# Designs tried in a protein design run: designed miniproteins, single chains, continued (2). Part 44

Each design is a single chain, and the fold is of that chain. pLDDT is the mean over its residues in the fold that is shown.

## One batch from the design tools (miniprotein)

Design m5446
Fold by ESMFold2-Fast:
Structure m5446 (fold): chain A 74 residues (1-74)
Amino acid sequence: KIPKSERTGLHLAAEAGLLPQVLRLLREGLIDPNATDKDGYTALDSAEEAGHQELADELRRVLKELGADLNIKK
């Protein structure tokens, strides 16, 4: 499998559908919300690909408030 060395805790929480964890990591401000994994996917992309719609919607809202660029697929 692809090494997860470039994936942050935010990517992992988003892929797993852990909304409370995602929100906590964003509130801490210690993780770059625009960080991409090896394939260029952000945490938002990971949540959308995993089908976590509620998490993806909430993450998109928070990222916009933080001034992050949104890369909305489709």
Scores: mean pLDDT 70

Design m5447
Fold by ESMFold2-Fast:
Order: C-alpha cells, then structure tokens, then sequence
Structure m5447 (fold): chain A 81 residues (1-81)
C-alpha cells in the first residue's frame, strides 16, 4: 500500500508539471506542444486514478480527479479545432 501511495503522489506531481508546461506552450502560441503536454498529463492522471481505486480511496477524491481529467480532455479537444 505505501509503495502505491508513493507512486500516486509521483504521478500527480508529474501531471501538475505537464499542465504547467502546457500552459506555457499555449502562452507562447505552440499549440502542438501544449496538446502533447496535456496528453501526458492525462495519461499520468488516469494512472493515478486507477491506483487510487485499487487502494479504496474515497469517492469524493476520485470524483474530484475525474473532473480534473474531463477538464484536460476538453482542453485537448478545444486545441485540436
């Protein structure tokens, strides 16, 4: 369990970093790079959610992360238009 918690924290930190890099790329007009970073953030967040479900995390926490995931997915779709 503790090893899974450490992995979850790492995945969430990586997701946050990718979201920040995507925001920077977007500000610079590099939409392709912004999409790439958001796709990476999405992958990390999905993996963290999967591990959280395996350890029986509270539904309220899972709901919050699922909303964050949907926000990232929506942003990727907007940038592809």
Amino acid sequence: MKEKLEKIEELLREADKYVEEAAKAYKEGDYEKAIEHLEKAKEKLKEAIKLLKEIGAPQSLLDGLEKALKAIEKKIEELKK
Scores: mean pLDDT 84

Design m5448
Fold by ESMFold2-Fast:
Structure m5448 (fold): chain A 61 residues (1-61)
Amino acid sequence: APGEVYRALGDYEGRTPEELTLKKGDLLEVLARLPGGLYHVRSLATGEEGLVPGAGLERVA
């Protein structure tokens, strides 16, 4: 089954190679929730995986 689907509420620039750069409206599958409010996600558009702040995401599925 696919994980929970979230949408990026705004643009985000990744600070490290482990972080994804997001554009507003990007759809992400949440694979894990980590300490400190970081989510391990996969981009549905590109298939890239990385970390993003969960506070910038809205659950859509």
Scores: mean pLDDT 81

Design m5449
Fold by ESMFold2-Fast:
Structure m5449 (fold): chain A 75 residues (1-75)
Amino acid sequence: MSDEEKKELFKKYDKDGDGKITQAEAVRFLTNKEESGKDLTSQQAVDIVMEADKDGDGRLDYEEFKEALDKVEAL
């Protein structure tokens, strides 16, 4: 997945336009095979998202979201 595609997907899930998405939104994206390209379980997605959330604030910025995607691609 290209950086432009990653950014466009982030914008799609950033419904408030605040530059952050919730852990729940990130998990929903990662469990969507059509969008993530991986057939992940909800538990796998939760574990990846929690590891990417460096601030522990329950939200991912774009950089943390990219880290989550990189972890998925490493599987």
Scores: mean pLDDT 74

Design m5450
Fold by ESMFold2-Fast:
Order: sequence, then C-alpha cells, then structure tokens
Structure m5450 (fold): chain A 108 residues (1-108)
Amino acid sequence: LEELRKALEAGLDVNAKDENGETLLHKAAREGDLELVELLLEFGADVNAKDKNGNTPLHWAALYGSLEVIELLLKNGADVNAKDKNGLTPLDLAKMARRELAAELLEK
C-alpha cells in the first residue's frame, strides 16, 4: 500500500482502466481488500465505474460477500441499482451467490 500511495501522490490515475475496463477499485472490491478500497477512495476513485461487462465495484463485493467493503462502497455513494450487461444488480449477484448477509445490506 505504501508504494501505491506514493504513486497516487505522484499523479497515478486512480481511475485508469485495464483492457477489461476494470479499475483498481474493481479488483480491490473483488478481493475484499478493505485497506486498498479505503486508499483508492481517499484518492478519488470512481465508486460507480463500470467494466466492459457493466459491473461496478459493488457488483464484485456483493458476489463475493465482502460485507465491510459493501458498507464502505455504499457510504461513498455506490449505486445499489446499477445493472450489468445482463440487467443484474449487486443484490441479484449476492442472491445468486447465496451471500445472505450481503443481500440484507443491499435490500435498503
């Protein structure tokens, strides 16, 4: 994290997308890396960025049941109603993956 913080302070684009349209925030949310999510949001990461499949970071956090990451993304304005390319919301992915507590957090 220290090396990434220095890179962000030096002007690394926190919202840069790879060839799949994923930002670092997508990857941190998928991995449940709370400390990395906090750092990226501190530097202005777009909480609602969509990858090439229309997935936001919240879709990945919901699919993998990362409760603390879900709560942090929601606190930072994550759109619970965002739909991926198949019309699925983060709540739909949590239910499909049987992430019961994540689904409860996302039901408003």
Scores: mean pLDDT 87

Design m5451
Fold by ESMFold2-Fast:
Structure m5451 (fold): chain A 82 residues (1-82)
Amino acid sequence: EAPPLDLAALEAAVEEAKRLAEELLERGEMSEEEKRRALAAVEIALLLAKGVPPEEALRAAAEKYGVEEEVEKLLANLKKLE
């Protein structure tokens, strides 16, 4: 199946993605809101890879990047699928 997850390589890729998002914002190719959403998504992926439960990962990323309203909407939609 999928190759074993290298957390150090994943963390390096996350830092590179954050740097790219900042560069896109500086070039005017990305809004500040889009940057916050992108960084939150990257943080969620990293936390999930570390074995953090989805609800905790979503909340931690939302709190860190100030996208709590968007995450609460996602959590509400996920709970409707239960």
Scores: mean pLDDT 69

Design m5452
Fold by ESMFold2-Fast:
Structure m5452 (fold): chain A 114 residues (1-114)
Amino acid sequence: LGKELLEAARNGDLDKVIELIKQGADVNAADEKGRTPLHLAAENGHGEIVAYLIREGADIFAKDAEGRTAADLARENGHEEIAKALDEKKKELEADPNYVPSGLVIKAKIPLSE
């Protein structure tokens, strides 16, 4: 499940991401480099998957083996709108005294999602 979720997020397969999470896949599963589905979706410009993963409790503060967040990877790969949306969500969560890094229900508006 975790490996399939990472592959679906990397490939932009939103329907498969939704199905795997409904089957109990860990939204924060990590690959050999510490990259989560959120990292892979953001790196590859899949804004709808980014929005869905955040809604399902993805840890936007998670860092890969090089210390990069999903927002850092989006910016590095030219996905500025996704990077901006993640940065704004990070600021919102850091300002919330009731913030819990995992399991938080987030209603984020990502520019590339409907």
Scores: mean pLDDT 75

Design m5453
Fold by ESMFold2-Fast:
Structure m5453 (fold): chain A 85 residues (1-85)
Amino acid sequence: SGQQFTEAEIREMFTIFDKDKNGYIEAAELVYAASQINKINGLGSNLVPGVNPATLEDMINEADIDGDGRINFEEFLTMMTRMTE
């Protein structure tokens, strides 16, 4: 199925990872959360379709352009939208 994430859905996901509501996610927390979701579902489709641990780490590293292991909403949105093409 070719359902894309909307901006509202991406913002909701960001809010889930942004536990402190400070507008930033630690890259390590995102990697950990995605790993847990993939382990539970076996597909990773809940967060990112087709996510593999190595690919996810590379994508997070690329998205972390502004911070030292921190991801803001704009970086997260860019990462998610690049996955949907």
Scores: mean pLDDT 60

Design m5454
Fold by ESMFold2-Fast:
Structure m5454 (fold): chain A 59 residues (1-59)
Amino acid sequence: MKIYEAIKDFKARSGVELSVKKGDKLKVLQEVGSRWYVAENLKTGKRGIVPKEYVKEIS
């Protein structure tokens, strides 16, 4: 299990995408292709896909 942090805001455009705000902590569950993570936002408890370029690993 790896913890990531959102480095910029991302707004979900569909029900499968995960909205994040800069500074949100995320648990990354799985990679989807080369561009997306399946993640859980630890602040909201919601899960979805987020672009890899919007998050960085911190632990």
Scores: mean pLDDT 83

Design m5455
Fold by ESMFold2-Fast:
Structure m5455 (fold): chain A 71 residues (1-71)
Amino acid sequence: FSIAELKEAFKEFDKDGNGYISAAELRHVMTSLGENLSDALVDDMIREADIDGDGQINYEEFVTMMARSLV
Protein backbone atom coordinates (compact mmCIF):
# COMPACT_ATOMS: atom_id res chain seq x y z
CA PHE A 1 0.00 0.00 0.00
CA SER A 2 1.11 3.57 -0.64
CA ILE A 3 0.37 6.49 1.66
CA ALA A 4 -1.68 8.04 -1.17
CA GLU A 5 -3.84 4.90 -1.42
CA LEU A 6 -4.37 4.83 2.35
CA LYS A 7 -5.35 8.52 2.32
CA GLU A 8 -7.82 7.96 -0.53
CA ALA A 9 -9.38 4.96 1.24
CA PHE A 10 -9.70 6.90 4.51
CA LYS A 11 -11.19 9.93 2.74
CA GLU A 12 -13.91 7.79 1.11
CA PHE A 13 -15.30 6.95 4.58
CA ASP A 14 -14.64 10.35 6.18
CA LYS A 15 -17.99 11.75 5.06
CA ASP A 16 -17.80 14.78 7.37
CA GLY A 17 -14.22 15.68 6.36
CA ASN A 18 -13.29 15.96 10.05
CA GLY A 19 -10.40 13.47 9.84
CA TYR A 20 -12.19 10.66 11.72
CA ILE A 21 -14.04 7.47 10.81
CA SER A 22 -15.90 4.98 12.99
CA ALA A 23 -14.56 1.51 13.81
CA ALA A 24 -17.23 0.02 11.52
CA GLU A 25 -16.05 2.17 8.58
CA LEU A 26 -12.44 1.20 9.32
CA ARG A 27 -13.51 -2.45 9.06
CA HIS A 28 -14.94 -1.77 5.59
CA VAL A 29 -11.71 -0.01 4.51
CA MET A 30 -9.61 -2.98 5.68
CA THR A 31 -11.90 -5.43 3.88
CA SER A 32 -11.74 -3.42 0.62
CA LEU A 33 -7.92 -3.23 0.78
CA GLY A 34 -7.40 -6.86 1.85
CA GLU A 35 -10.15 -9.29 0.86
CA ASN A 36 -8.31 -12.15 2.64
CA LEU A 37 -8.61 -10.63 6.13
CA SER A 38 -10.77 -12.54 8.61
CA ASP A 39 -13.27 -10.73 10.83
CA ALA A 40 -11.17 -11.63 13.89
CA LEU A 41 -8.02 -10.12 12.35
CA VAL A 42 -9.92 -6.96 11.37
CA ASP A 43 -11.29 -6.64 14.92
CA ASP A 44 -7.75 -6.94 16.34
CA MET A 45 -6.50 -4.22 13.98
CA ILE A 46 -9.37 -1.92 14.98
CA ARG A 47 -8.51 -2.49 18.66
CA GLU A 48 -4.87 -1.52 17.96
CA ALA A 49 -5.89 1.64 16.06
CA ASP A 50 -8.43 2.82 18.68
CA ILE A 51 -5.72 3.95 21.12
CA ASP A 52 -7.87 6.59 22.87
CA GLY A 53 -10.87 4.23 23.18
CA ASP A 54 -13.50 6.62 21.77
CA GLY A 55 -14.53 4.39 18.87
CA GLN A 56 -13.24 6.93 16.31
CA ILE A 57 -10.12 6.43 14.19
CA ASN A 58 -8.21 9.44 12.94
CA TYR A 59 -5.90 9.46 9.90
CA GLU A 60 -2.68 9.23 11.95
CA GLU A 61 -3.96 6.19 13.87
CA PHE A 62 -5.10 4.56 10.62
CA VAL A 63 -1.71 5.04 8.91
CA THR A 64 0.18 3.85 12.01
CA MET A 65 -1.98 0.71 12.26
CA MET A 66 -1.52 -0.11 8.57
CA ALA A 67 2.25 0.41 8.80
CA ARG A 68 2.47 -1.96 11.80
CA SER A 69 0.14 -4.58 10.23
CA LEU A 70 2.08 -4.89 6.95
CA VAL A 71 4.88 -7.46 6.70
Scores: mean pLDDT 65

Design m5456
Fold by ESMFold2-Fast:
Structure m5456 (fold): chain A 130 residues (1-130)
Amino acid sequence: GELTPLHVAAINGDLELARELLAQGADVNATVGYLGLSGMTPLHLAAYYGHLEIVEILLENGADVNAQDTDYGWTPLHLAAYYGHLEIVEILLKTPGADPNAKDTFGRTPLDLAKEYGHEEIAEILEKAL
């Protein structure tokens, strides 16, 4: 599938556009199927690029906190942990039903990625969530 306008808003951190699209009934859980973003939702992309306010409005509009991409099995929490986005990790973990133990295709959790890439404070928060 193609990038939706909501994916583009999430990539760019365009909060006003994201709000307008969600108000118009944009699919908050739409997935892409190309460019190495296979199975990624707008929430994945907001977590990837570190756009905290976009993460918050997507979750408020029913974004699946546990959505996994199709290439690596990464959740938004894997991406936030890998890229060191501490406040996004905190918001994702506070979301009801969040699974901090989801495993990627290599058997790695978000905690494993935080430890591997030296994000000590994120690793400590993820250990407390287990």
Scores: mean pLDDT 90

Design m5457
Fold by ESMFold2-Fast:
Structure m5457 (fold): chain A 86 residues (1-86)
Amino acid sequence: MFSDEEIEELFKKFDKDGDGTLTAEEFYELLKSLGYNPSGDELREIIKKADKDKDGKIDYEEFREMFTDKDGDGVSELERKLEETK
């Protein structure tokens, strides 16, 4: 699982416009950097479930929640969702 520091660095690296949110395109590039290759439909579903503000973007708080290990097995919520789509 990523540390809080790694999550923050990863978010800032892909937040190219510096507005504190990730667009669908920026988030897709981030996932590809982690070795994932989600389809457009998979990406849209992940964003829709994370996007509490319904603005089509992922803020830092929503992004951090995706890296939370809910099951205690070392797998983040994001990793679990991506494994389900393979």
Scores: mean pLDDT 69

Design m5458
Fold by ESMFold2-Fast:
Structure m5458 (fold): chain A 89 residues (1-89)
Amino acid sequence: MEAIELAAKAMVAYDDGKYEEAKKLAEEAIKLDPELAPAWFLLAEALEKLGKNEEAEEYYKKGLELEKKNEKSEEIAREIGEKARELQK
């Protein structure tokens, strides 16, 4: 399974209120592609919903650092969002 596909599934799980599942899927996406900034943001958002605010801030900061290094991060985030919408159909 591709990192982008796992990130898309994490987004779907997050939208469904399945924050623990979203966390695990985002962690798997990061394991496959540690430079995938959107996966770090998804992990941070899931952790925030789970009340893990300090961990969420650390991972959000990591996502921002990666986004600054890769100008295509916004394009990749859009691709993940589109794939998540397809998975919900």
Scores: mean pLDDT 83

Design m5459
Fold by ESMFold2-Fast:
Structure m5459 (fold): chain A 86 residues (1-86)
Amino acid sequence: MQDENGETPLHKAARAGDLAEVRRLLAERPELIYVADVNGETPLHLAMRNGHEEVVRVLAEALGRPELVRYIHKSVTPEFVREAIA
């Protein structure tokens, strides 16, 4: 389920850095990890953009791509993150 910006509850938790909510949503609705908002950004993109390292780690591990955690330390652009994930 998406809001007016195409965001799911997982997008909102990732942007806020709410690790507990991210873990809860991944357990209940793991498919949300693949949903893109109106800008084409997944919850992982929002966590990276907002510097929430632990949320990025949890989301990257859930995707089977733990190497994505390295990108938060390299100040990656949204375009680069989109190209790497999508």
Scores: mean pLDDT 70

Design m5460
Fold by ESMFold2-Fast:
Structure m5460 (fold): chain A 116 residues (1-116)
Amino acid sequence: LETVRELAKLPDKEKAIEEIKKLLDSGFDVNARDEETGKTALHVALEALKDSNDVEKIKEILKILIDYGADPRALDKEGKSPLQYLLEMDSLTPEQLEELRKFFIELVKEAEKKRA
């Protein structure tokens, strides 16, 4: 999970996405949980992006993780979902936060349809 954190923090959006894709393609379990915190790749990526105001980078990273089968309903050991991590982002304007919330919800709906 530390690799996900480091890759999400890369300043180049295209490089961050490329390297995360390579990690997932190598057989990394996108739903693996940290033993101490219960955090998944979605939690770790959102935490790594907490101070980012690059809405497009956040959207692309969320999309790739969800496309690779990340569970958006996974709860950490404190009972927090990835959506709650997204809502705790302090560097975004209220308009950007609402845009990301709507984007995340639509990604979840599309991913659940593909599983059926």
Scores: mean pLDDT 77

Design m5461
Fold by ESMFold2-Fast:
Structure m5461 (fold): chain A 76 residues (1-76)
Amino acid sequence: MKLSPTELKILQLLKEENKALTASEIAEKLGLSQSTVSENLKKLAKKGLVLERKKGKTTYYAISGKGKKALEEQLK
């Protein structure tokens, strides 16, 4: 599976934080624009590498089991 450097950074952050984060929180922590993070989160969700959880008006993203495996394979 081909993952971009930005997709890898997002997955790594979600794994390290071990909790669901918003696109805005991910953008702030990685020093990226919210639009860049949102675009990459959509790609990751389509690949099944992150889980989307809507709570009220806010969408949270967590790393999936498949995402953890993909991240480990890309770092080897």
Scores: mean pLDDT 82

Design m5462
Fold by ESMFold2-Fast:
Order: sequence, then structure tokens, then C-alpha cells
Structure m5462 (fold): chain A 118 residues (1-118)
Amino acid sequence: MRDENGNTDLHIAAEEGNLEKVKELLEIAKKTGILRQLLLAKDDKGRTPLHLAAENGHLEVVRLLLETAEEYSPELALELIEAKDKEGRTPLDLARENGHEEIAELLEEARERLEKLL
């Protein structure tokens, strides 16, 4: 279900850094076959849950979202990392713009690794 801004429950949990809720929602999505759809869901600004976690400095949520996407497929993880919002920004761009250096490093390392796999 989406709110008036196009947010899923995963967008809200990722923005808030609620790691336990993110874990719960991802496990439900795996069991119900909607994991890809949920991870790639965009709000009214074109942002995925990964964009919101990266923008707000939630390192452990970023890590969990990436690990979950990679477990599903390397293609999904790369698609999630390369996703652009309506302003052309990736999750990496948002992490850098907001001074979240450890998240920026994690996203750069993941992208480089996935590009070598594909």
C-alpha cells in the first residue's frame, strides 16, 4: 500500500532507519514474491527506499537493502544502485550530498563489484 506521496511501508522504514521494520517487510516480500517490486518502488520524487536510507545516513539499512537485492540477483542490486530520482540523483549521489561518507564508500564498492560480475 502507498501513502499520498507514493511511499510504501519500506520507504517509511528506510527513511526512519527502522532496521527491524525493514527486516520484517523484506521477509514478507520474499515470501509473497514481491521483493523486486518493493525494492524498486518509487515515491512521487522517483526515490526508492535505498535513496531514502542513503540520504538519511542509515548505514545498516543501506547494507541490508543491498545484501537482500544481491541475494535475489546481482542484476537487481545493480539496478537498485543505479536508480535515478526525478532530479537524476542515485543513492550514492544523495549519500555524498548529505556527507554520509561510509554509505558512499559502501555503494561505490558494491557498484564496482557488481559491474565486474555482469
Scores: mean pLDDT 87

Design m5463
Fold by ESMFold2-Fast:
Structure m5463 (fold): chain A 121 residues (1-121)
Amino acid sequence: APGADVNAKDANGETPLHKAARAGDVEKVKELLAKPDADVNAQDNFGYTPLHLAAGAGHLEVVRVLLESEAGKDIDVNAQDTIFGDTPLHLASRAGHQEIVDVLVEHGADLDARNKLGETP
């Protein structure tokens, strides 16, 4: 059978790019980003973007590939989830992924962003 549509959402609202980003699958992320219709800002049922999932999981190379690609110019680095209003920077900071924090800040992540609990990253 042909592969799934690049923007097809499963029961959790996850696209193939969400799954590759969560898994740290750098090659699959690059493959998906090469497709002109890939929605780099797709949000799952929890409001997580692929960048949220990579940043929270500590997948530094996936974060770099996402942000440094041509599609990365369209990435909302300050997208907020629907659970606590966390940005990718909140998730990386909470998990202690300092190198990912640094990369996100270099790409315009808001250090003063407040989640629903009033917490900054």
Scores: mean pLDDT 85

Design m5464
Fold by ESMFold2-Fast:
Structure m5464 (fold): chain A 92 residues (1-92)
Amino acid sequence: SLTLELELKDGVLKGKVTDSQGNPVADALVTFTKVGTNETYGARTDADGTFEIPNFPAGKYDIKVEKEGYKTAEAKNVELKDGQKLTLTFDT
């Protein structure tokens, strides 16, 4: 399974992807599609499993995590608010 940790603060979205053992997952593509729009934001994780997206608007998003060797992880209608931290765990 994959876990996605997110923190949105002052317009910067920081994230981390880890596996079922808590190890960082590098080169994972994380995609955010703003609900009700065609706006997409995305980043690939670094060697430590982390990413940052500056100028990220608060709102509701459909989130996808893609990494070779893992089943695609998806979460819909996830609300990301400034000043909030969120953890999503996927059975993949």
Scores: mean pLDDT 86

Design m5465
Fold by ESMFold2-Fast:
Structure m5465 (fold): chain A 157 residues (1-157)
Amino acid sequence: MAELEERLAELEARDPFSPEVAQALLALAQEYAAQGKFEKALPLYREALTILSGRLGPKHPATVQALLNLAQLYAAMGKFDLARMLYEEALRTLEETLGPDHPATLQARLNLAQLYAAMGEFERARALLEEVLAGLERTLGPDHPATLAARAALAAL
């Protein structure tokens, strides 16, 4: 904690809008989120996303990762509509930039399926898990541990 706060202050003193400041903000936000300190994590995630989107653009991998982290924080806060909007935005960007079968796209789709299951929207969760399963079968094969895990998750809905 203190080392991350010191490192953030050193980076902000050089260029407060650098991608390195945004990475330090994300690391500090993750540590607050892991402690359940969501009210401290939320401003840091939003600031990091603003810096990354402004400096690298909205389709940059680091910006999309910050969107996914902020979506996960909103899901952990029970703010499911805000989490859904950010997961759907991140998923669209990953599909456009990396394609539907890319590991990052399949992971974003899995996170959105878990969010729909937590909302009780089991039919939407199922449809996304079927797409994840089909993507993993094409890329890794049917016997791969990730494919077997996706099949087990689909059977548990």
Scores: mean pLDDT 98

Design m5466
Fold by ESMFold2-Fast:
Structure m5466 (fold): chain A 87 residues (1-87)
Amino acid sequence: SLSDEEIKAFVEGLYEELKRAEERLDEVVREAAAETGLSEATVREILERLRRLVEEALERVKAGDYEGARAALEEMAAFQREVGAAL
């Protein structure tokens, strides 16, 4: 299991990557849709859910709730596995 310090660094890093992707959202969506064969609408829904999970994990880290942050990361991992299985 990751330490609290590792969880904090990981979540902060994910949030920064997410913010960079959002700056190029239309490009990221188009590229991901082309690569996966999913519709752009489906890709936008996937990215929106991932954004909410990352934001939840970040808020828990800010609150010192590292158990809650780990739970949000596990939910994100489960969602990514679900999406991967549908491809």
Scores: mean pLDDT 83

Design m5467
Fold by ESMFold2-Fast:
Structure m5467 (fold): chain A 129 residues (1-129)
Amino acid sequence: SLGEQLLKAAREGDVEKVKELIEQGADVNAADPDTGETPLHLAARAGHLEIVKLLIEAGADVNAADIMGITPLHLAARAGHLEIVKLLIEAGADVNAKDIFGRTPLDLARAAGHEEIVKLLLEAGADEN
């Protein structure tokens, strides 16, 4: 399906294929049937900033949760992708979203030692534990 191709292209960082698939009417919110991960989850985890921009512009749900309650912001924060964290917050990401273990993007950024992302999340209204 177009959704399966978009998940793959977003994971691989294929900007041109992402553009083609969006133009062909691919569902930008297509979820992996096993994980619930969307193209935005995969691009955010991998650090593919241009693909994150394209997906948000095409109407991706920035607050989509996978089967574990993990959002794109959780993944970008854990991975240390500062510019993607900024972009997701500007696009309306819930900085206080909790996964099934009660972990927020702030918790994951702190655990990973990403001090600039911790600061950014606190400035954006993340609750201190």
Scores: mean pLDDT 93

Design m5468
Fold by ESMFold2-Fast:
Structure m5468 (fold): chain A 89 residues (1-89)
Amino acid sequence: LEEAIKKAKENGGEEGLELMKKEGVDLSLKDDLGYTPVDYFAERNNIEAIKYLIEKGADLNKQDENGETPMMYAARIGNKELLEELIKK
């Protein structure tokens, strides 16, 4: 989980997504900042990774240390497609 989140934070999530697929990351775990994998991919605008995590049942209602959910990040960056994906699930 920590490695997958780190890659999502630094590389826009592509390597993190592949690591999650390989290792079966626990979508419910938070890092030391309260971020889940969905939070990092949403902040990096990685729509492919967000769709994958939503399909796997990621919790879109978890707040990070700043009280922000993945949907709030998508709204902040103004990505209409990402917002639509988060709303559907």
Scores: mean pLDDT 64

Design m5469
Fold by ESMFold2-Fast:
Structure m5469 (fold): chain A 60 residues (1-60)
Amino acid sequence: AKVEAIAKEDYEAKEDYELTIKKGDKLLVLGEVNEEYVEAENLKTGEKGIVPKEVLEYIK
């Protein structure tokens, strides 16, 4: 299911499949990749990629 999240800290992509985010960016979580990472879209930039779950706060 698609879920909204907020970046709780900055994350800089280290690989081309990863997503760069800034603290406070709103994201749409597209799916779980594994226990550590999700696929998400940064709604501010329109970029998609993989980001660590630990840097996201899910909107409830």
Scores: mean pLDDT 81

Design m5470
Fold by ESMFold2-Fast:
Structure m5470 (fold): chain A 103 residues (1-103)
Amino acid sequence: DLNLELFAAVSAGDVERVKELIERGADVNAEFGPDGWTPLHLAAANGDAEIVRLLIEAGADVNARDVHGRTPLDLAKLALKVDPEKAEKVIRILEEAGARPVE
């Protein structure tokens, strides 16, 4: 399953594998796990700015909501407590791409 492999590659921070799987037709908007996370949710939570950019360029929904109503932007903001430099970079990329806070 290309979609499961994409999610695993994003989890690993494997930029080259993410590129390969997108080129092979993986669905960048597929949801995984009990939280209903997309690859973009995971990349934003991990602070992986390059993977965030790749997913957005491939058509990721920057405003996708998980089962708790959280967007990738919400998860990036939570990551400010762990690695603020990485999180701030991801937040800026998401906001420039049209991400909106959950109201």
Scores: mean pLDDT 85

Design m5471
Fold by ESMFold2-Fast:
Structure m5471 (fold): chain A 120 residues (1-120)
Amino acid sequence: DVDVNAATGGLKWTPLHDAVANNDLEEVRRLLERGADVNAKNSLGETPLHIAARTNASLEIVRLLLENGADVNAKDIYGRTPLHWAARFKASDEVIKLLLENGADPNAKDNDGKTPADLA
């Protein structure tokens, strides 16, 4: 068994970051069931939910992260929330709606004073 919270490499990506980036729903589920930290931050301050937003992960993965307590308003090193990345990388309308329904702040400003709409 792998340590589900072991961050590896210079960017400190956890297995959960990698599973989300690979759009691997069953691995995401397995890691969360084994106690993976849903809010783990890599060296850029990105949580798995940030990765899901910028890689256009499936709606099911986004929902699973949120159901497991993902912080919808977590800020990376640039002050950007998952909603900033969803807007910039043109995530599906269903993903954007799900983030907003779970309390994502559409008026959150990053370190450059940009809202998610400013990055769209």
Scores: mean pLDDT 87

Design m5472
Fold by ESMFold2-Fast:
Structure m5472 (fold): chain A 75 residues (1-75)
Amino acid sequence: SEEQLREIFKEFDKDGDGYISFPEFLTLMTSLGEKLTDKDIATLKKIFNEVDKDGDGKIDFEEFVTLMSTFMKGT
């Protein structure tokens, strides 16, 4: 659920700034029980870069939800 995603997002938001980095996002995905192949990691990195409009290597919660829903739909 979105509530579960929000809770886990906050756990990996170590700085409390409302943003997570790509490595933190990968750790979050594995904590959800996702089996990530090299191809999955490459796909996630592509989507992460597409939602990261500022190019700072960080995404907020809304971008995180978008990335999760995009990945779970297969692209």
Scores: mean pLDDT 76

Design m5473
Fold by ESMFold2-Fast:
Structure m5473 (fold): chain A 150 residues (1-150)
Amino acid sequence: AAPRVGVLRVLVFPEEFIKERPEKVKHIEELLRRMGEEIARLLEEMGFEVLLSEEILRTKEEALAAAREFVAQGADLLVVILAGLEDNPEALEVINALGELAREANVPLVVIPLFVKEDASFEEIEERFEMALGIGRVKLREAAEEVRAR
């Protein structure tokens, strides 16, 4: 069977930021959806069966529940695309919790972090997402070789 990859789209912002910057949050959500679709397409081209989270996951609990479900479905690799603010401790807590889950399940984890500054322009946010996608493509090819070697 083709190896399986679980792709998680995670967005972690303080409630105050969501309330004060709704258009910026909406723009980041749209980019996160597109990035998840592009990553899924790349993984499918590499011969993986992709399990993509339908919804954007907004809490540590939601991210862990989705990751556990993908592991239960036989995911050989987990990929998390995580959008958050620079210096947000909650985003780091999500990464650490997913890392612990991945180690316990003996499944490799690829993290594609999308940390933005609170005052970042729409153009700066888009440029950061493009750079993160480029780096993500390299990491995913390396992880695919590791999974196939098992």
Scores: mean pLDDT 86

Design m5474
Fold by ESMFold2-Fast:
Structure m5474 (fold): chain A 62 residues (1-62)
Amino acid sequence: SKLGEELLEAARKGDLEKVKELLKQGADAMYEDEKGRTAHDIAKENGHKEVEELLFGSKSDV
């Protein structure tokens, strides 16, 4: 979906605010690219720890 594709791109760029906005719009956090990678996987591969942590929950919110 368009939201899923935008979520993957935001995760690749480390755009934390865009990731939050897309999730609020109903983007599927489990959306996979053609290689089976989710936004979490892409953020992890690119070293975007804050985006990675957001997709699994925040310590400040638990």
Scores: mean pLDDT 76

Design m5475
Fold by ESMFold2-Fast:
Structure m5475 (fold): chain A 72 residues (1-72)
Amino acid sequence: GTKYEHLTPEELRELGAEVKARREALGLTQEELAQRAGVSVSTISRIESGRVRPKPEALERVLTALHLLESA
């Protein structure tokens, strides 16, 4: 299983804040990040809000697109 399968609501909020901070640091809009990650803009918005548990694959795509997750 992925390390993101069992995130608590608090961990989801912390992760969402990190995704937003990294996206803003890269000068990306939510739409541009969604295009890079291959997900919908609503998925990015939900991840950044920390209010919804994303599918692990979608989250891993977003983290990889932001270089917050290194692919082996």
Scores: mean pLDDT 75

Design m5476
Fold by ESMFold2-Fast:
Structure m5476 (fold): chain A 66 residues (1-66)
Amino acid sequence: HHMEERARQGREDYRRFAKELAEKAKKNGDKSTAKYYEVLAETGDPFEARRAASKALLEEQKKKLE
């Protein structure tokens, strides 16, 4: 309901930082952390970001076990 100009600017600054952190994590090979910050930058929801990161981690582990 409430979405004001000041809140919008803060959100965009936060998204830029999250995207930058995601790129650094990708460069370090940390796919789970990269996925977390990517989803966080897109949705702004830390619960969705954490769920996506957990799925990515499980897929990598499952791939190594198969």
Scores: mean pLDDT 73

